# Designed miniproteins, single chains, continued (3): the designs that were tried, part 9

Each design is a single chain, and the fold is of that chain. pLDDT is the mean over its residues in the fold that is shown.

## One batch from the design tools (miniprotein)

Design m8280
Fold by ESMFold2-Fast:
Structure m8280 (fold): chain A 80 residues (1-80)
Amino acid sequence: SSMEKEKEKAIKELEERAKELESRSSTPLYVTGAGFLKQAAEEARKEKDPQKALEIAKEGLEQADLLTKTADQMKQQRAS
């Protein structure tokens, strides 16, 4: 099914993005974001409904994106 292929692709995207964030381990929120992506990948893999699996993957990406944006804003703000 085309939806099963989309599910596999989404899981791979979550795993690759988690590796990218982990490579920047000096930033705690990036490490936390990687954790959410890995959890989403595991949940999506266990989900039998490919549409629900894609929803889980999308939510995981959104959470990681929010954390990385927060981290990037904190890096730009120097508390003086």
Scores: mean pLDDT 82

Design m8281
Fold by ESMFold2-Fast:
Structure m8281 (fold): chain A 80 residues (1-80)
Amino acid sequence: MFNAELLELRREGDRATLVLREDKSSPYSTAGDEKARRVDAFWLALAALQDEVPVEVESIREEEGEDYTLITADLRLHRL
């Protein structure tokens, strides 16, 4: 899993937005690999969400800074 800092987790009903910051110098970076990014976002979301709610990563957006990448994951929370 990449070494990313959790900046924000916003939960609204059956959806959540996860915002992560990754240092570009990290040897664990998954930059450029969307599948690996989705897997990492999924596991970080499970760790951040205290409820046992099934989580689906619907989309990932990356914003390039000079020394970092901001990763925004849109999540769907499936409640039974």
Scores: mean pLDDT 67

Design m8282
Fold by ESMFold2-Fast:
Structure m8282 (fold): chain A 62 residues (1-62)
Amino acid sequence: GAGLRELAAYARDLAAAGHPDETVIRFAVKGAEELGAPQEVVERIRNAKSVDEAIAILEEAA
């Protein structure tokens, strides 16, 4: 799989394309789950208050 770093880059691209923060965060949660990220990481992304926070969590966990 691409890994959490590549998922973070993809989330940035979705946000830049004008997708709402909630949509981008939901995408990041699904991507992290599919990549087998720890449950704690997935929960942190799900509870992120912004796309920037979700991306930071993905990059930190990578």
Scores: mean pLDDT 84

Design m8283
Fold by ESMFold2-Fast:
Structure m8283 (fold): chain A 68 residues (1-68)
Amino acid sequence: TTTITFEATADEDGTLPVSWDADEDLEAVVTATAEDGTVVTKTVPAGITATRLTGLKPNAKVTVTVTQ
């Protein structure tokens, strides 16, 4: 299991583009945890290495974790 963690800031529309350079043959679980306690999780199927998270507050500071 590989885990990538980084800090990011959501866009003004409350969305966050996320991309990773990891094993593209594996499914990824992308989780963004905001400072206010909001958690957004998206499961991305194998073969996809980028996604856009939605449902965050505008300009929210988040910790992003990508787990394969």
Scores: mean pLDDT 78

Design m8284
Fold by ESMFold2-Fast:
Structure m8284 (fold): chain A 70 residues (1-70)
Amino acid sequence: LSARERVMRAELTRLLDKVESLSEEQKQAVIDAALAADPRNKEELIAAVDTVESLSEEQKEAVKEVIRAS
């Protein structure tokens, strides 16, 4: 993994840990989608969260809120 990917994975892991309703599999799906999207800012990262089909709409909103608050 590149340094950028490692930093993103670590940051996302910390943020997603705040969303108690997510399973480990769902957390991994968000991280995987973010890495695939290669987001350059928070807005692109938030857009990547919307592509994760395994998340409910409530879970997507919770993840987006934690990302915005970071």
Scores: mean pLDDT 80

Design m8285
Fold by ESMFold2-Fast:
Structure m8285 (fold): chain A 82 residues (1-82)
Amino acid sequence: MEELKKKAEEIFEKLRKEDPSMTAAQIAYKARALGYSDELVEELVKIAIEKGYDPESAKATLEDIRRRREARQRVLEKLKQQ
């Protein structure tokens, strides 16, 4: 969604300006610590990949986010059966 992507880009640029030494993983961690949703954090990491910012760390972070989301989905599916 354009709105989510625009918000993620604004947050990414803001955090990068505050501390340009942060890795993509650290930016994702800080966004989560600030209370942003998993969906917004995922879009933020995708923006980092698109811009070529710390691409190895960004790709690893995106994989971790997706893996954790899949694990939560499996737990929720088991809970739905009860």
Scores: mean pLDDT 77

Design m8286
Fold by ESMFold2-Fast:
Structure m8286 (fold): chain A 61 residues (1-61)
Amino acid sequence: MEIEKRLEELRKTLVGLDTGIEQARADLAAGHPDAPARLASLERMKQTVEEEIKRLEEELK
């Protein structure tokens, strides 16, 4: 089903966002000036993706 493919794509996106967040946290600890804004942006994107995954998972049942 298209919803299953969409969920797979969103889960792949989530993995990428988690990697980005880990890197941004490392950069923040290292004192990189752009890290706080980048971390906040990535965390917002992750929340949006997680909300979309939850919505689609509720529809699958």
Scores: mean pLDDT 83

Design m8287
Fold by ESMFold2-Fast:
Structure m8287 (fold): chain A 86 residues (1-86)
Amino acid sequence: KTKQQILRQMLDLSNSVAMSSQPKSAQELDDMQRIVEEVRRIADDPTVSNDDAVKVVEELIAMGKKLNSKQGDVDGLQNILKQLQA
């Protein structure tokens, strides 16, 4: 896949992770929204490095696990992480 296709899938998965998350407070919701906004910024930036994209995906995976997002959404992000590292 092209880098742009990988970044688009990352953005789509970030929205799925956010929608399947189970935040118990306004702060947890805000934290998730902040990470999703970072993913959006990375996906819209044609100059983003793979290292920067990897860092944001790792943060999103950690938040998805913390907020009990669907395992399939988290697994999808781990697949994106592997594609960015290749």
Scores: mean pLDDT 81

Design m8288
Fold by ESMFold2-Fast:
Order: sequence, then C-alpha cells, then structure tokens
Structure m8288 (fold): chain A 80 residues (1-80)
Amino acid sequence: LSEKQQEEVDLALVRMQLSVLETGEQSMLNANQEQKQQSIQQLQSLITKYQEKKKTASPEVAKALDELIAKAQQLIQKLS
C-alpha cells in the first residue's frame, strides 16, 4: 500500500472505534456501579494504548486518535 492508502485505512479503523464508543455511551451510563467501574478501567487502558499508537502515527491519524482519546476521557468523567 502507498503511504496515503495506509493512512486512509488507519483513519477508517479509528473512526470505527469512535462509532463503537458513541453507540455504547447510553448503555454505559445506564449500567450499575460495578459495571461503570469496569468501563472506567477499560477506557483508561484504551487511552494508554492510543497514546502509545500516536508516537508512530502520521499527523492525520494522530489527530483522529486525539479525538478518540478525548471521547474516552469524556466518558470516564460522565461515569465517575
């Protein structure tokens, strides 16, 4: 794949992950206290993973990862 084609694939994968978090938001907010704590731990792990991915990502992919990280951080705040 060309560098541009690889970037387009990476962007599509990040956008899919964003969609998963967006569609799951109401279910997470309506969960019981124990489930909310589990979701917070999973979101924290996700943030760590994507921060590492940013180190080797193209600028466009890094920007998309920042949006994903921001969404995960927002969900943690809402679940806390």
Scores: mean pLDDT 83

Design m8289
Fold by ESMFold2-Fast:
Structure m8289 (fold): chain A 67 residues (1-67)
Amino acid sequence: ANKALIAAYNAAIAANPTDVIALLNLAAAKVALSDYASAIADLEKALAINPSDAIAKAVLALTKAKL
């Protein structure tokens, strides 16, 4: 069911590559698919854009714990 959400968030990121919220939502959709490695990559991109993002840091730590 998350395939459509992943496609939608990928389109949002293509339109605005610095959209931190879209990157966080894409990572969450990938976590729901158990694609933790790909989710981590998207979270690291979000942190590269905004290194002080507390939500991105917390979600990244939780996602790494699921690997």
Scores: mean pLDDT 78

Design m8290
Fold by ESMFold2-Fast:
Structure m8290 (fold): chain A 85 residues (1-85)
Amino acid sequence: GPPPSKWLDDPMKVLERAIREGKLTPESVRTFLQSQIDSLKTLEELERLIEGIKRILPLLSPEQQKVAEETLEQLQKKIEELKKK
């Protein structure tokens, strides 16, 4: 069935679990994080995603860290656009 809304309430915990299981590639990290950016609409949700990414950074491989850092830059730009009123 479709994923429940609670899965999106803490997407970084889902990603952290997948990192611990050793099932992630840099591409799957990029795809997951991009999906979260596209799905999240509020400043609060985007800011929580930034905090979550920062928490998982030390758990990631160097290649996965680079993907996460690229995602952080994209996410910060989206937040800046939302703050322009």
Scores: mean pLDDT 73

Design m8291
Fold by ESMFold2-Fast:
Structure m8291 (fold): chain A 68 residues (1-68)
Amino acid sequence: GPAPKKPTKEDVEEYIERQRRLSREQRDNVEAAKAEHDAWLARFDPEEFRKVANEYGLEKRKELLEKL
């Protein structure tokens, strides 16, 4: 089978945008949109994606705190 794709910061940013689009999706389309999003996410290793997402979140949190 295909090896899991290694996630990048750009993939985390795409995930955030996909989540935003999904949250704005009309009720009748949400199941299809969620299935497409889940299929996109499934190409990554979940643990590696979570690690990169956590690192991205910590970086953004630090940037926000430095502006306070």
Scores: mean pLDDT 76

Design m8292
Fold by ESMFold2-Fast:
Structure m8292 (fold): chain A 58 residues (1-58)
Amino acid sequence: PTEEEIQELLNTAYQLLKKKNVEGAETVIKQLESLTLPEEVQSLLDELKKSIKTLKEK
């Protein structure tokens, strides 16, 4: 995937999390997980997953 495509998906996931749309954010994260990502992006995905887990507890 292109760097722009990855950035767009990450931005979409952050926007969905701000709206507390956990299901939408999970869908975008699954799309990102299906891609071969740089380690830098993988770290950001781990942070997003942690944020979703926290929101699910609320």
Scores: mean pLDDT 76

Design m8293
Fold by ESMFold2-Fast:
Structure m8293 (fold): chain A 60 residues (1-60)
Amino acid sequence: DVEEQARRLLELFGLPATPGALAEARRLATIFELSDAVLEANRDSALAQGIRDRLRAAAE
């Protein structure tokens, strides 16, 4: 479920589940087919940083 994946994505990065952040997280989860395992393995990667930055911007 994209909604569950979006909430897990925000929780994994320690970001608030605001409407904007959830909308962006849903978009990213769909595009990148992100799993918890992939995100954990790549937490410090450029991909993970880019995702985190976009989610943070959307949360504001």
Scores: mean pLDDT 70

Design m8294
Fold by ESMFold2-Fast:
Structure m8294 (fold): chain A 84 residues (1-84)
Amino acid sequence: MNPLKDKSEEEKKKTFELVKEYIASKPDFVKRAAGVLVFLPLYFPDDEEARKLAATALPYVGENIRAEDDIELEEIIKNGKKPK
């Protein structure tokens, strides 16, 4: 499901900034959460950085990515908070 479907553009922008901050704090996260990251342009279609992050994640989509890594990123997108 798309957790951003019913959010305003302002809320989406704030959520995307939080996603970028979280990715920057965990360099291996791009590799582990590539399955969600490649769909960032669907959540944030007007953001060039979303397309750049998806492109960065593309080489890792063919790897066996654990569901737990996707859940962590999805929680950030859904709640607008970094998981702790």
Scores: mean pLDDT 64

Design m8295
Fold by ESMFold2-Fast:
Structure m8295 (fold): chain A 63 residues (1-63)
Amino acid sequence: SDAVAAFVQLELERLGLTQKQAGELLGKSQSTVSKMIKSGQLVDDLVDLQVQEGIADIKAALA
């Protein structure tokens, strides 16, 4: 959903992380992270949840 994609993008910016750095922490490529954000309109629930779980992992890594 657009809301999930926007949330993920804002959280990355709030944490001061680039999509590349987020990908490294999540064990995903930057292009995969970018595609998940870009396709917010057509991202399914599983992809949205996976991306949000990854953001939680980034927050945990920074703590």
Scores: mean pLDDT 60

Design m8296
Fold by ESMFold2-Fast:
Structure m8296 (fold): chain A 75 residues (1-75)
Amino acid sequence: MLEKLREKAIETLESVAKVADPETRAALQEVIDALKNKSLEEVIKTLEEAIERFRDRDPRVARVLQAILDQLKKA
């Protein structure tokens, strides 16, 4: 169940990363790596840090990350 949510989040972020600038792509890759390899607690922390970084740079990316965070917190 959590695995399915992680897989869907990874697919969403990979799609966003394909059309993103290199700096945004690198930051999204850090979140993808956390979703693949880290505990839920570490993933939440990584998402919160990424949301804070993108709030001013790219509000659209921040909103996508927030939606993923909200879904994982519900699981």
Scores: mean pLDDT 81

Design m8297
Fold by ESMFold2-Fast:
Structure m8297 (fold): chain A 98 residues (1-98)
Amino acid sequence: AAAAQDAELAAALAKLDADIQKYIDTYHLSAEEKAALEQKRAELETLGRIAVALRALGVPESTEEQEQALLELMQEMLKAGKSPEEIARAIKELLEKA
């Protein structure tokens, strides 16, 4: 199950990478512009990995208030160097106990 969901994420990221490379090649982006684009791509990949892990764990939907708290927790754990899987596990535990 997780491997199949990872394959879907990989396909989506491959398409995003192809679109980004085509954009860089077409417009001959500066090193600064390319770095900014690569940073945004890395953020999207991390969020995608967290989403795949949550889906694999079968997490129930959160309320709006819980969603805000979970986003703050996610950002703090990312800053602390936690993996997407560790973040997904923490989110699941909070939602199941709440």
Scores: mean pLDDT 72

Design m8298
Fold by ESMFold2-Fast:
Structure m8298 (fold): chain A 84 residues (1-84)
Amino acid sequence: DMETVRRMGELLKRAGEALTEGREEEAREALREFFRLMGYSEEEIAELEASLTLEELFGLAVREYLKFSDRETGEIISLAEARA
């Protein structure tokens, strides 16, 4: 839903700001929470952190967010079109 999209966006904003300012642990915590919200397991999140740099992990999160938000936005547009 759009509330989930909003929460995901807030987590990505926090991660991006923390990453830009060199607050690595704050960025990692925000990204962990983002992936949990996306439905990733703790094991999957740990595997991502082990295999990707913090910058790569942020990039993955942004790509997943864009896919999710596009899907949610598409559903809203489809509902609006169905009423027209």
Scores: mean pLDDT 77

Design m8299
Fold by ESMFold2-Fast:
Structure m8299 (fold): chain A 112 residues (1-112)
Amino acid sequence: MTLEDKVQELIAMIMEGKELPKELVERMIRILQEVLGLSREEAEELIKEALKLIKEAYENRLANDKLAETALRLLLSMLGLILYEEGVISEEDAEDALEQLREAYEELEELR
């Protein structure tokens, strides 16, 4: 499975309003705890808010929603780190995903 294929599947799932698999959410929570130092409750709330922002932008057809774009970047960065753990992407790509995750989190907090 390519990174591109998994990204497209995740985007489609979010846009269709489908619930993310529990295993995927648990892995995302762990990444947020390890990378950003968030508690489980803070990580769960961040994922929930990111999904809500993306869904609301999709439903309202907002082409230039900066909050939704930042939320999507946050989720895709977590997916990148998961794929690194699975051996799908390089260490260099994982370092970029870590930087994107931190930047997206900081930007999202500033826009709230």
Scores: mean pLDDT 76

Design m8300
Fold by ESMFold2-Fast:
Structure m8300 (fold): chain A 98 residues (1-98)
Amino acid sequence: SVTVEVSAPASVKAGEEFTVSATVSGDSDEDYLVEVYMAKKGTTDWTKLGEAVVKAGETATFTATAPATPGDYVIRVRYRKVGSSDWHDGGSATVTVY
C-alpha cells in the first residue's frame, strides 16, 4: 500500500510564490497520478495547483502563488494508480497567508 503526504510552508506573504511537495511513500512499484488542490479554509472553492505522475519513494513539487486575500488555506492531495479510476485522499496542510 502507499500513502501520499503533502508539505507546504506554514506561512506565505500574499501574492508571493511558494512550493508544495507531495511525496508517495510505501511498498509499490506502480506509478501514481497525484493532484494537488488549494481552497480557503471553510470554503469548497478548490483550485488545482498541479498534477504529476509519481512513483513510490518519489516527490513531486508544485509552484503556487499565494492568494491576495489573507487567511488560512487548506492544501489537499488526491491520488490514483495510473490506469485506475479509484481516487484516494492523501494528506493535507494549512498555509497561513498574511
Scores: mean pLDDT 87

Design m8301
Fold by ESMFold2-Fast:
Structure m8301 (fold): chain A 66 residues (1-66)
Amino acid sequence: SLLDQQRATLALWEDPSTSPEEKAAAIEATIDALLEEGKKRFPEKAEELDKEVAEAKAYIAELRAA
């Protein structure tokens, strides 16, 4: 469930020994899960959601590369 994924992601972020790669992967997985649920609940906004998520992922990739 999304709640279980959010709890797992929070636990990774609270643990200072968790690698930046693992934290980034957990965030990306949570974003993908939220996008999938959003499209199921609001199919009329699917294109808008895709654009917003693509922009967010591009920004995360830029931060990861720095």
Scores: mean pLDDT 73

Design m8302
Fold by ESMFold2-Fast:
Structure m8302 (fold): chain A 61 residues (1-61)
Amino acid sequence: MSPEQQAVLDEIKALIEQGRYDEAKRKFHEFLLQNDLSAEEAQALAREAGRHEAEVRARLA
C-alpha cells in the first residue's frame, strides 16, 4: 500500500480499537471515494477492517 493508504487504514484501526465504529466506517467510505482503488484493493481493505471490528466487538462485549 502507499503511505497515504497505510495512514488512513491505521486511523480506521485506531477508531475501531476506541469503539468509534461509526467514525471508522465513515472514514473508510471517504477513503474509497477519494481513491480510485482496484476491486481487489478495496475488498482487501474492507475485509481487514471488518475482521478487526469483529475482533474488537468480541473483546468489548
Scores: mean pLDDT 74

Design m8303
Fold by ESMFold2-Fast:
Structure m8303 (fold): chain A 72 residues (1-72)
Amino acid sequence: MVDEIRQRQLESHTQEQIDLSRIISIQLMLGLTMEEAEKLYNESLRSDEALQKLLEEMRKREEEIVQFLKEL
C-alpha cells in the first residue's frame, strides 16, 4: 500500500528495522526459528553472558557458512 511505502522510508532510521534485521541475521546464521532468534537477541540485550553465547554461536556458524560457500 502507499502508506507502507512511506513507512519504509521513515523506518530507515528506526530501531524496529534494526531489531528485525538483526533477528533475521541471527535466524539465518544459526538456522533457528524466528521465535528462537528473537529470544536470543532480546536475551543478548539484557545479559552479557547471553551476548557472549550468541557471538560464539554466530562465529561457529560463520565458519560453517564459509565452508559451505567454498563448496558451491
Scores: mean pLDDT 71

Design m8304
Fold by ESMFold2-Fast:
Structure m8304 (fold): chain A 89 residues (1-89)
Amino acid sequence: MFEELKEEFIEQLRQAAELLGMPQEFIDRLIEAARNQDKETLAELLGEMARRAAELAGLPEDEVEQVSEQYRELGLNLWDRLREAAALR
């Protein structure tokens, strides 16, 4: 049940990183962090992905920083939010 949902989510993260053109080493680290529920590493890598996407989109530096911080915060809270949702409270 939850294990299947986690694997689906991990596969989606891999596809997103590949779509952004991230190197294989980055993708491997992202998948490992997601599998281990290492929220600090996941947050850092999600922030880097968001920064890369924003830079590729040609956003100004202040917006790049905002987008990166936003996704870093998402990464830090992701597993807690998913656990809460799964518990139906």
Scores: mean pLDDT 78

Design m8305
Fold by ESMFold2-Fast:
Structure m8305 (fold): chain A 69 residues (1-69)
Amino acid sequence: GEAAVEAAERELARLVARGHAIPSEVARQVLRAAGDGDLARMRELLLAAGLSEEEANTVVEAVRRAIEA
């Protein structure tokens, strides 16, 4: 849903602001997974892009909370 996409966009923007180089193609796929509520796919994409498990879990948790709100 929209809230999930907005949460994912916000978290990706924070990662970029902190110096992470997230390719535009990966960002698009993560936003798509967030919109679909596919938290497992979103986590997989973030880990494949070189994020730590802690960083990936932080993004997933933010999106999960947005879906549940």
Scores: mean pLDDT 85

Design m8306
Fold by ESMFold2-Fast:
Structure m8306 (fold): chain A 85 residues (1-85)
Amino acid sequence: SLSPEQLEALTDLAMARMAAHVFLGPEARRKVGEILTEAEKEVLTSKDPKKVLRETLKKSKEVARQTASPEEAEEFIKVLDLIEK
């Protein structure tokens, strides 16, 4: 069974994936999706799922800033910042 920390991190990654589907265009969505898929694998084997989540959200925000329009990136980052609280 998953630990509570793993379940929480996977839930937050699923929320980030939903935000990418809602706010990001195809190229940014693809790149962020790849990052999130790798993070889901890391969470399952990590001793620190919360650290994996934090680093993944930071990386996803940076990729969105580089590949999405400013308006799309702003809305996506707003959701990820709420997850980090």
Scores: mean pLDDT 89

Design m8307
Fold by ESMFold2-Fast:
Structure m8307 (fold): chain A 102 residues (1-102)
Amino acid sequence: LDDALAHLDKALEHLDKAIEEFEKGDVDSGLKHLLKALQHFGLASDAAKAAGVDTTKYVIQAVGLSIRAIGHYLDNDIDGAIESLREMKAVVEAMRAQVKAA
């Protein structure tokens, strides 16, 4: 589970950077950090599953929120995109709490 927690911490770091870059209007940098966050989140889910912890609901929620963020951006709704990324951060934090409690 320590490996899963380490990946979740990196996912949160990259989500914070994605939000910051989107707020600055640097969409390319924001998307690169979002992709890194999703990669670490996937690795965290795999590590948690190997340790017997089912995190599937958090993965589905986080992926759905990332798609929603991109959808808001394509609609020129930057505030909606940032809000969806903040909701995604809350999902990652909830998964981290679940993994830590296991």
Scores: mean pLDDT 86

Design m8308
Fold by ESMFold2-Fast:
Structure m8308 (fold): chain A 118 residues (1-118)
Amino acid sequence: SKAIEALRKKGIAYLQSLSEEDFINAVLSIKSGEVKDGVYYPGENDSELAQKLAIMIQQYYTLGNKKADLSKVEGLSLQTKFLASLAFYILGKDLNLEEIESIEDRARKVYQAVLATK
């Protein structure tokens, strides 16, 4: 829908305004929160980036009634589940983060996909 596209554009624009280092550090700062029905819900002490993007993801889920399939990353870190949720809802992509060994490289792949988005 047009509302979902507007949310994605807002999320992409915000992410594109960040440096790669700031984005990676924000992902690495995720220590709490939960993934419920493929949607990431940040903890109270999670980064401002995580808080802002989680709100956009939650709105996307509510409007689109589409659930991210996070089965491939279910056994991986909370940071990886956040990245997979972000890629699905904001970018509309499965970036196969389970094929990448480090959290930093997973975050870098998501950031590069954001930069490649028009």
Scores: mean pLDDT 79

Design m8309
Fold by ESMFold2-Fast:
Structure m8309 (fold): chain A 80 residues (1-80)
Amino acid sequence: MSREELEREVDTALVIMQAALLKKYPEQATLEDVRKLAELAKRSNTPEAIEALRDVAEAFRKAGKTELAQEIERAVSELE
């Protein structure tokens, strides 16, 4: 495994962990948290990261966090 491959795997793992946290506590999520997640997903650039973003957007929609859901959906559109 190259350093670049390892860095992508680390970034992907960070996206998944951060996404899980935001899905568990959507009421406490901030726009800064969303932007950090989007940046990590862009660096990861993997299908798993994109799927994690989609899951977070759905969780935010269910929690009534429409503004945060829209920001994530915008990030997903930029990656696809």
Scores: mean pLDDT 82

Design m8310
Fold by ESMFold2-Fast:
Structure m8310 (fold): chain A 79 residues (1-79)
Amino acid sequence: SMEQRRAELLIEQEIGVARIATAVMLRTNTPQSEMLELLRKQRRRMEEIARELKASPAVVERAEQEFQDMEDQIKSAGA
């Protein structure tokens, strides 16, 4: 639906912000613990926005997966 497309676009914006922040932090040698703390805070913000916009469970699950992939990248880079 058009409502779900709007929710997807706004959630994708939050994911994009998280990706840019993660890329900058990785390039500036930010400590892993600080990167994970910020990413988890951004994930919670995304979840709040998804709830307010009544995003479908499938859209939320996909966004959660993208945040998990970013967390895994940070952990892999810090090993």
Scores: mean pLDDT 84

Design m8311
Fold by ESMFold2-Fast:
Structure m8311 (fold): chain A 86 residues (1-86)
Amino acid sequence: MLYKPPEELKKLLKEVGITKDYVTPAEIFAAVQEYVRKHGLRDPEDPRVIDVSGTLLGKIVGRDRVTFDELLAAVAEKIEKEGEEV
């Protein structure tokens, strides 16, 4: 499946070097994981927790602290509700 990402996700994709107009869910999830790694968002005391406060990911998911599974679930929901499937 290909999606035209909503504007906030498109901005995140650009930060990790993805400039395509249409992306797969796998490419979006890989971009989210790379964004977390690039910005060092994992809590140093508990690497299961990701602090997305003040980041573009925080704006996308509407939460300050999430687990990686919660982050992927929130991104998947945003794609289903606001992404245009092509």
Scores: mean pLDDT 78

Design m8312
Fold by ESMFold2-Fast:
Structure m8312 (fold): chain A 62 residues (1-62)
Amino acid sequence: SKVEEYIEKAVDIVPESLREIARKQLELAVKGERPEETIRFFEALSDEAAEYVKKIVEEVKK
C-alpha cells in the first residue's frame, strides 16, 4: 500500500540507531494518534522524512 511505501521511505532516511523509535512513532500516526508529535519528531531529523509522514497522515484520513 502507499502507506507502507511511505513508512519504509521515512524509516530509510533516519539513522539506523533511531529506526525502532521512528517505527513506533509511525505506528501512532497510522492509528491517527498524535500525528503532530510524529511529524515534529521527523522534522527534527529530516524535512524529507517529515514530508513522507505528512503523506501517511493524509492517506489514513481518507
Scores: mean pLDDT 82

Design m8313
Fold by ESMFold2-Fast:
Structure m8313 (fold): chain A 96 residues (1-96)
Amino acid sequence: MGEEFLEKFKKTLDDLVAEVEKHAGTIEAGVAGNLAIQEAKKAAAFAKENPEVAKEVADAAIEALDRIAEIEPSLKELTEEAKEEVQKVLAETEKS
């Protein structure tokens, strides 16, 4: 289950990041970026319940969020919030 989720999650993030890059500076890029941010937050919740994949999920989410912030600076505040949420989940799973 966890590995299958991780593969699908990485593919979804890669596809959304590619959409942000393709439509940079447009409403479509903003929509794709927001979907990627929501996907990262959902993955953080999944990682909390599945600590064995938490680091890999967090690494993939943070990489995608950083790339989105680089392409769409208008989303930087939202990507930073999502990164903090992901990092907090990772820290909590490591303390257990």
Scores: mean pLDDT 80

Design m8314
Fold by ESMFold2-Fast:
Structure m8314 (fold): chain A 72 residues (1-72)
Amino acid sequence: SKKQEELNKNRELLVNFLLQVGDLIDQYITQLKQAKTDAEKQQVQQQYDAQMAQVNKDFLKQLAAEDAAIAK
């Protein structure tokens, strides 16, 4: 059914999103451990925040595109 197709696609998108988030968290932790100064820690935080914002934006855009494709 249309609803089952929507749920299946959203599930796939969620799994891919969670894998991307996990990779970013691993990168963030690694870079934070290497940071020696407050300025370096701030740069690591800003990079992480920007990358997370982009991943979230991309995920929401993909959800909207799938919803539009199913709903037509």
Scores: mean pLDDT 83

Design m8315
Fold by ESMFold2-Fast:
Structure m8315 (fold): chain A 78 residues (1-78)
Amino acid sequence: VRELEDAIAEAAREAEREFLEAHPDADGTDPEHRLRAAELLHERAPSPLTAALLAAARAELAGASPEEVLAVFRETLA
């Protein structure tokens, strides 16, 4: 399970690198850019974990607190 999480994290880093190369003006602190990266990861590697990451990114963009974002992630993953 941790190996799968590491593989997904590696795929996410590669997807983010490709995204930043295509969008050199992208701000890593921008919730919209984070949401787009999560959408691409879920499209590429659909799983409960990537769905939970996508749900968390959507909550963050909607203005949820860090505690609420974490709760959405955990509830979606469960």
Scores: mean pLDDT 67

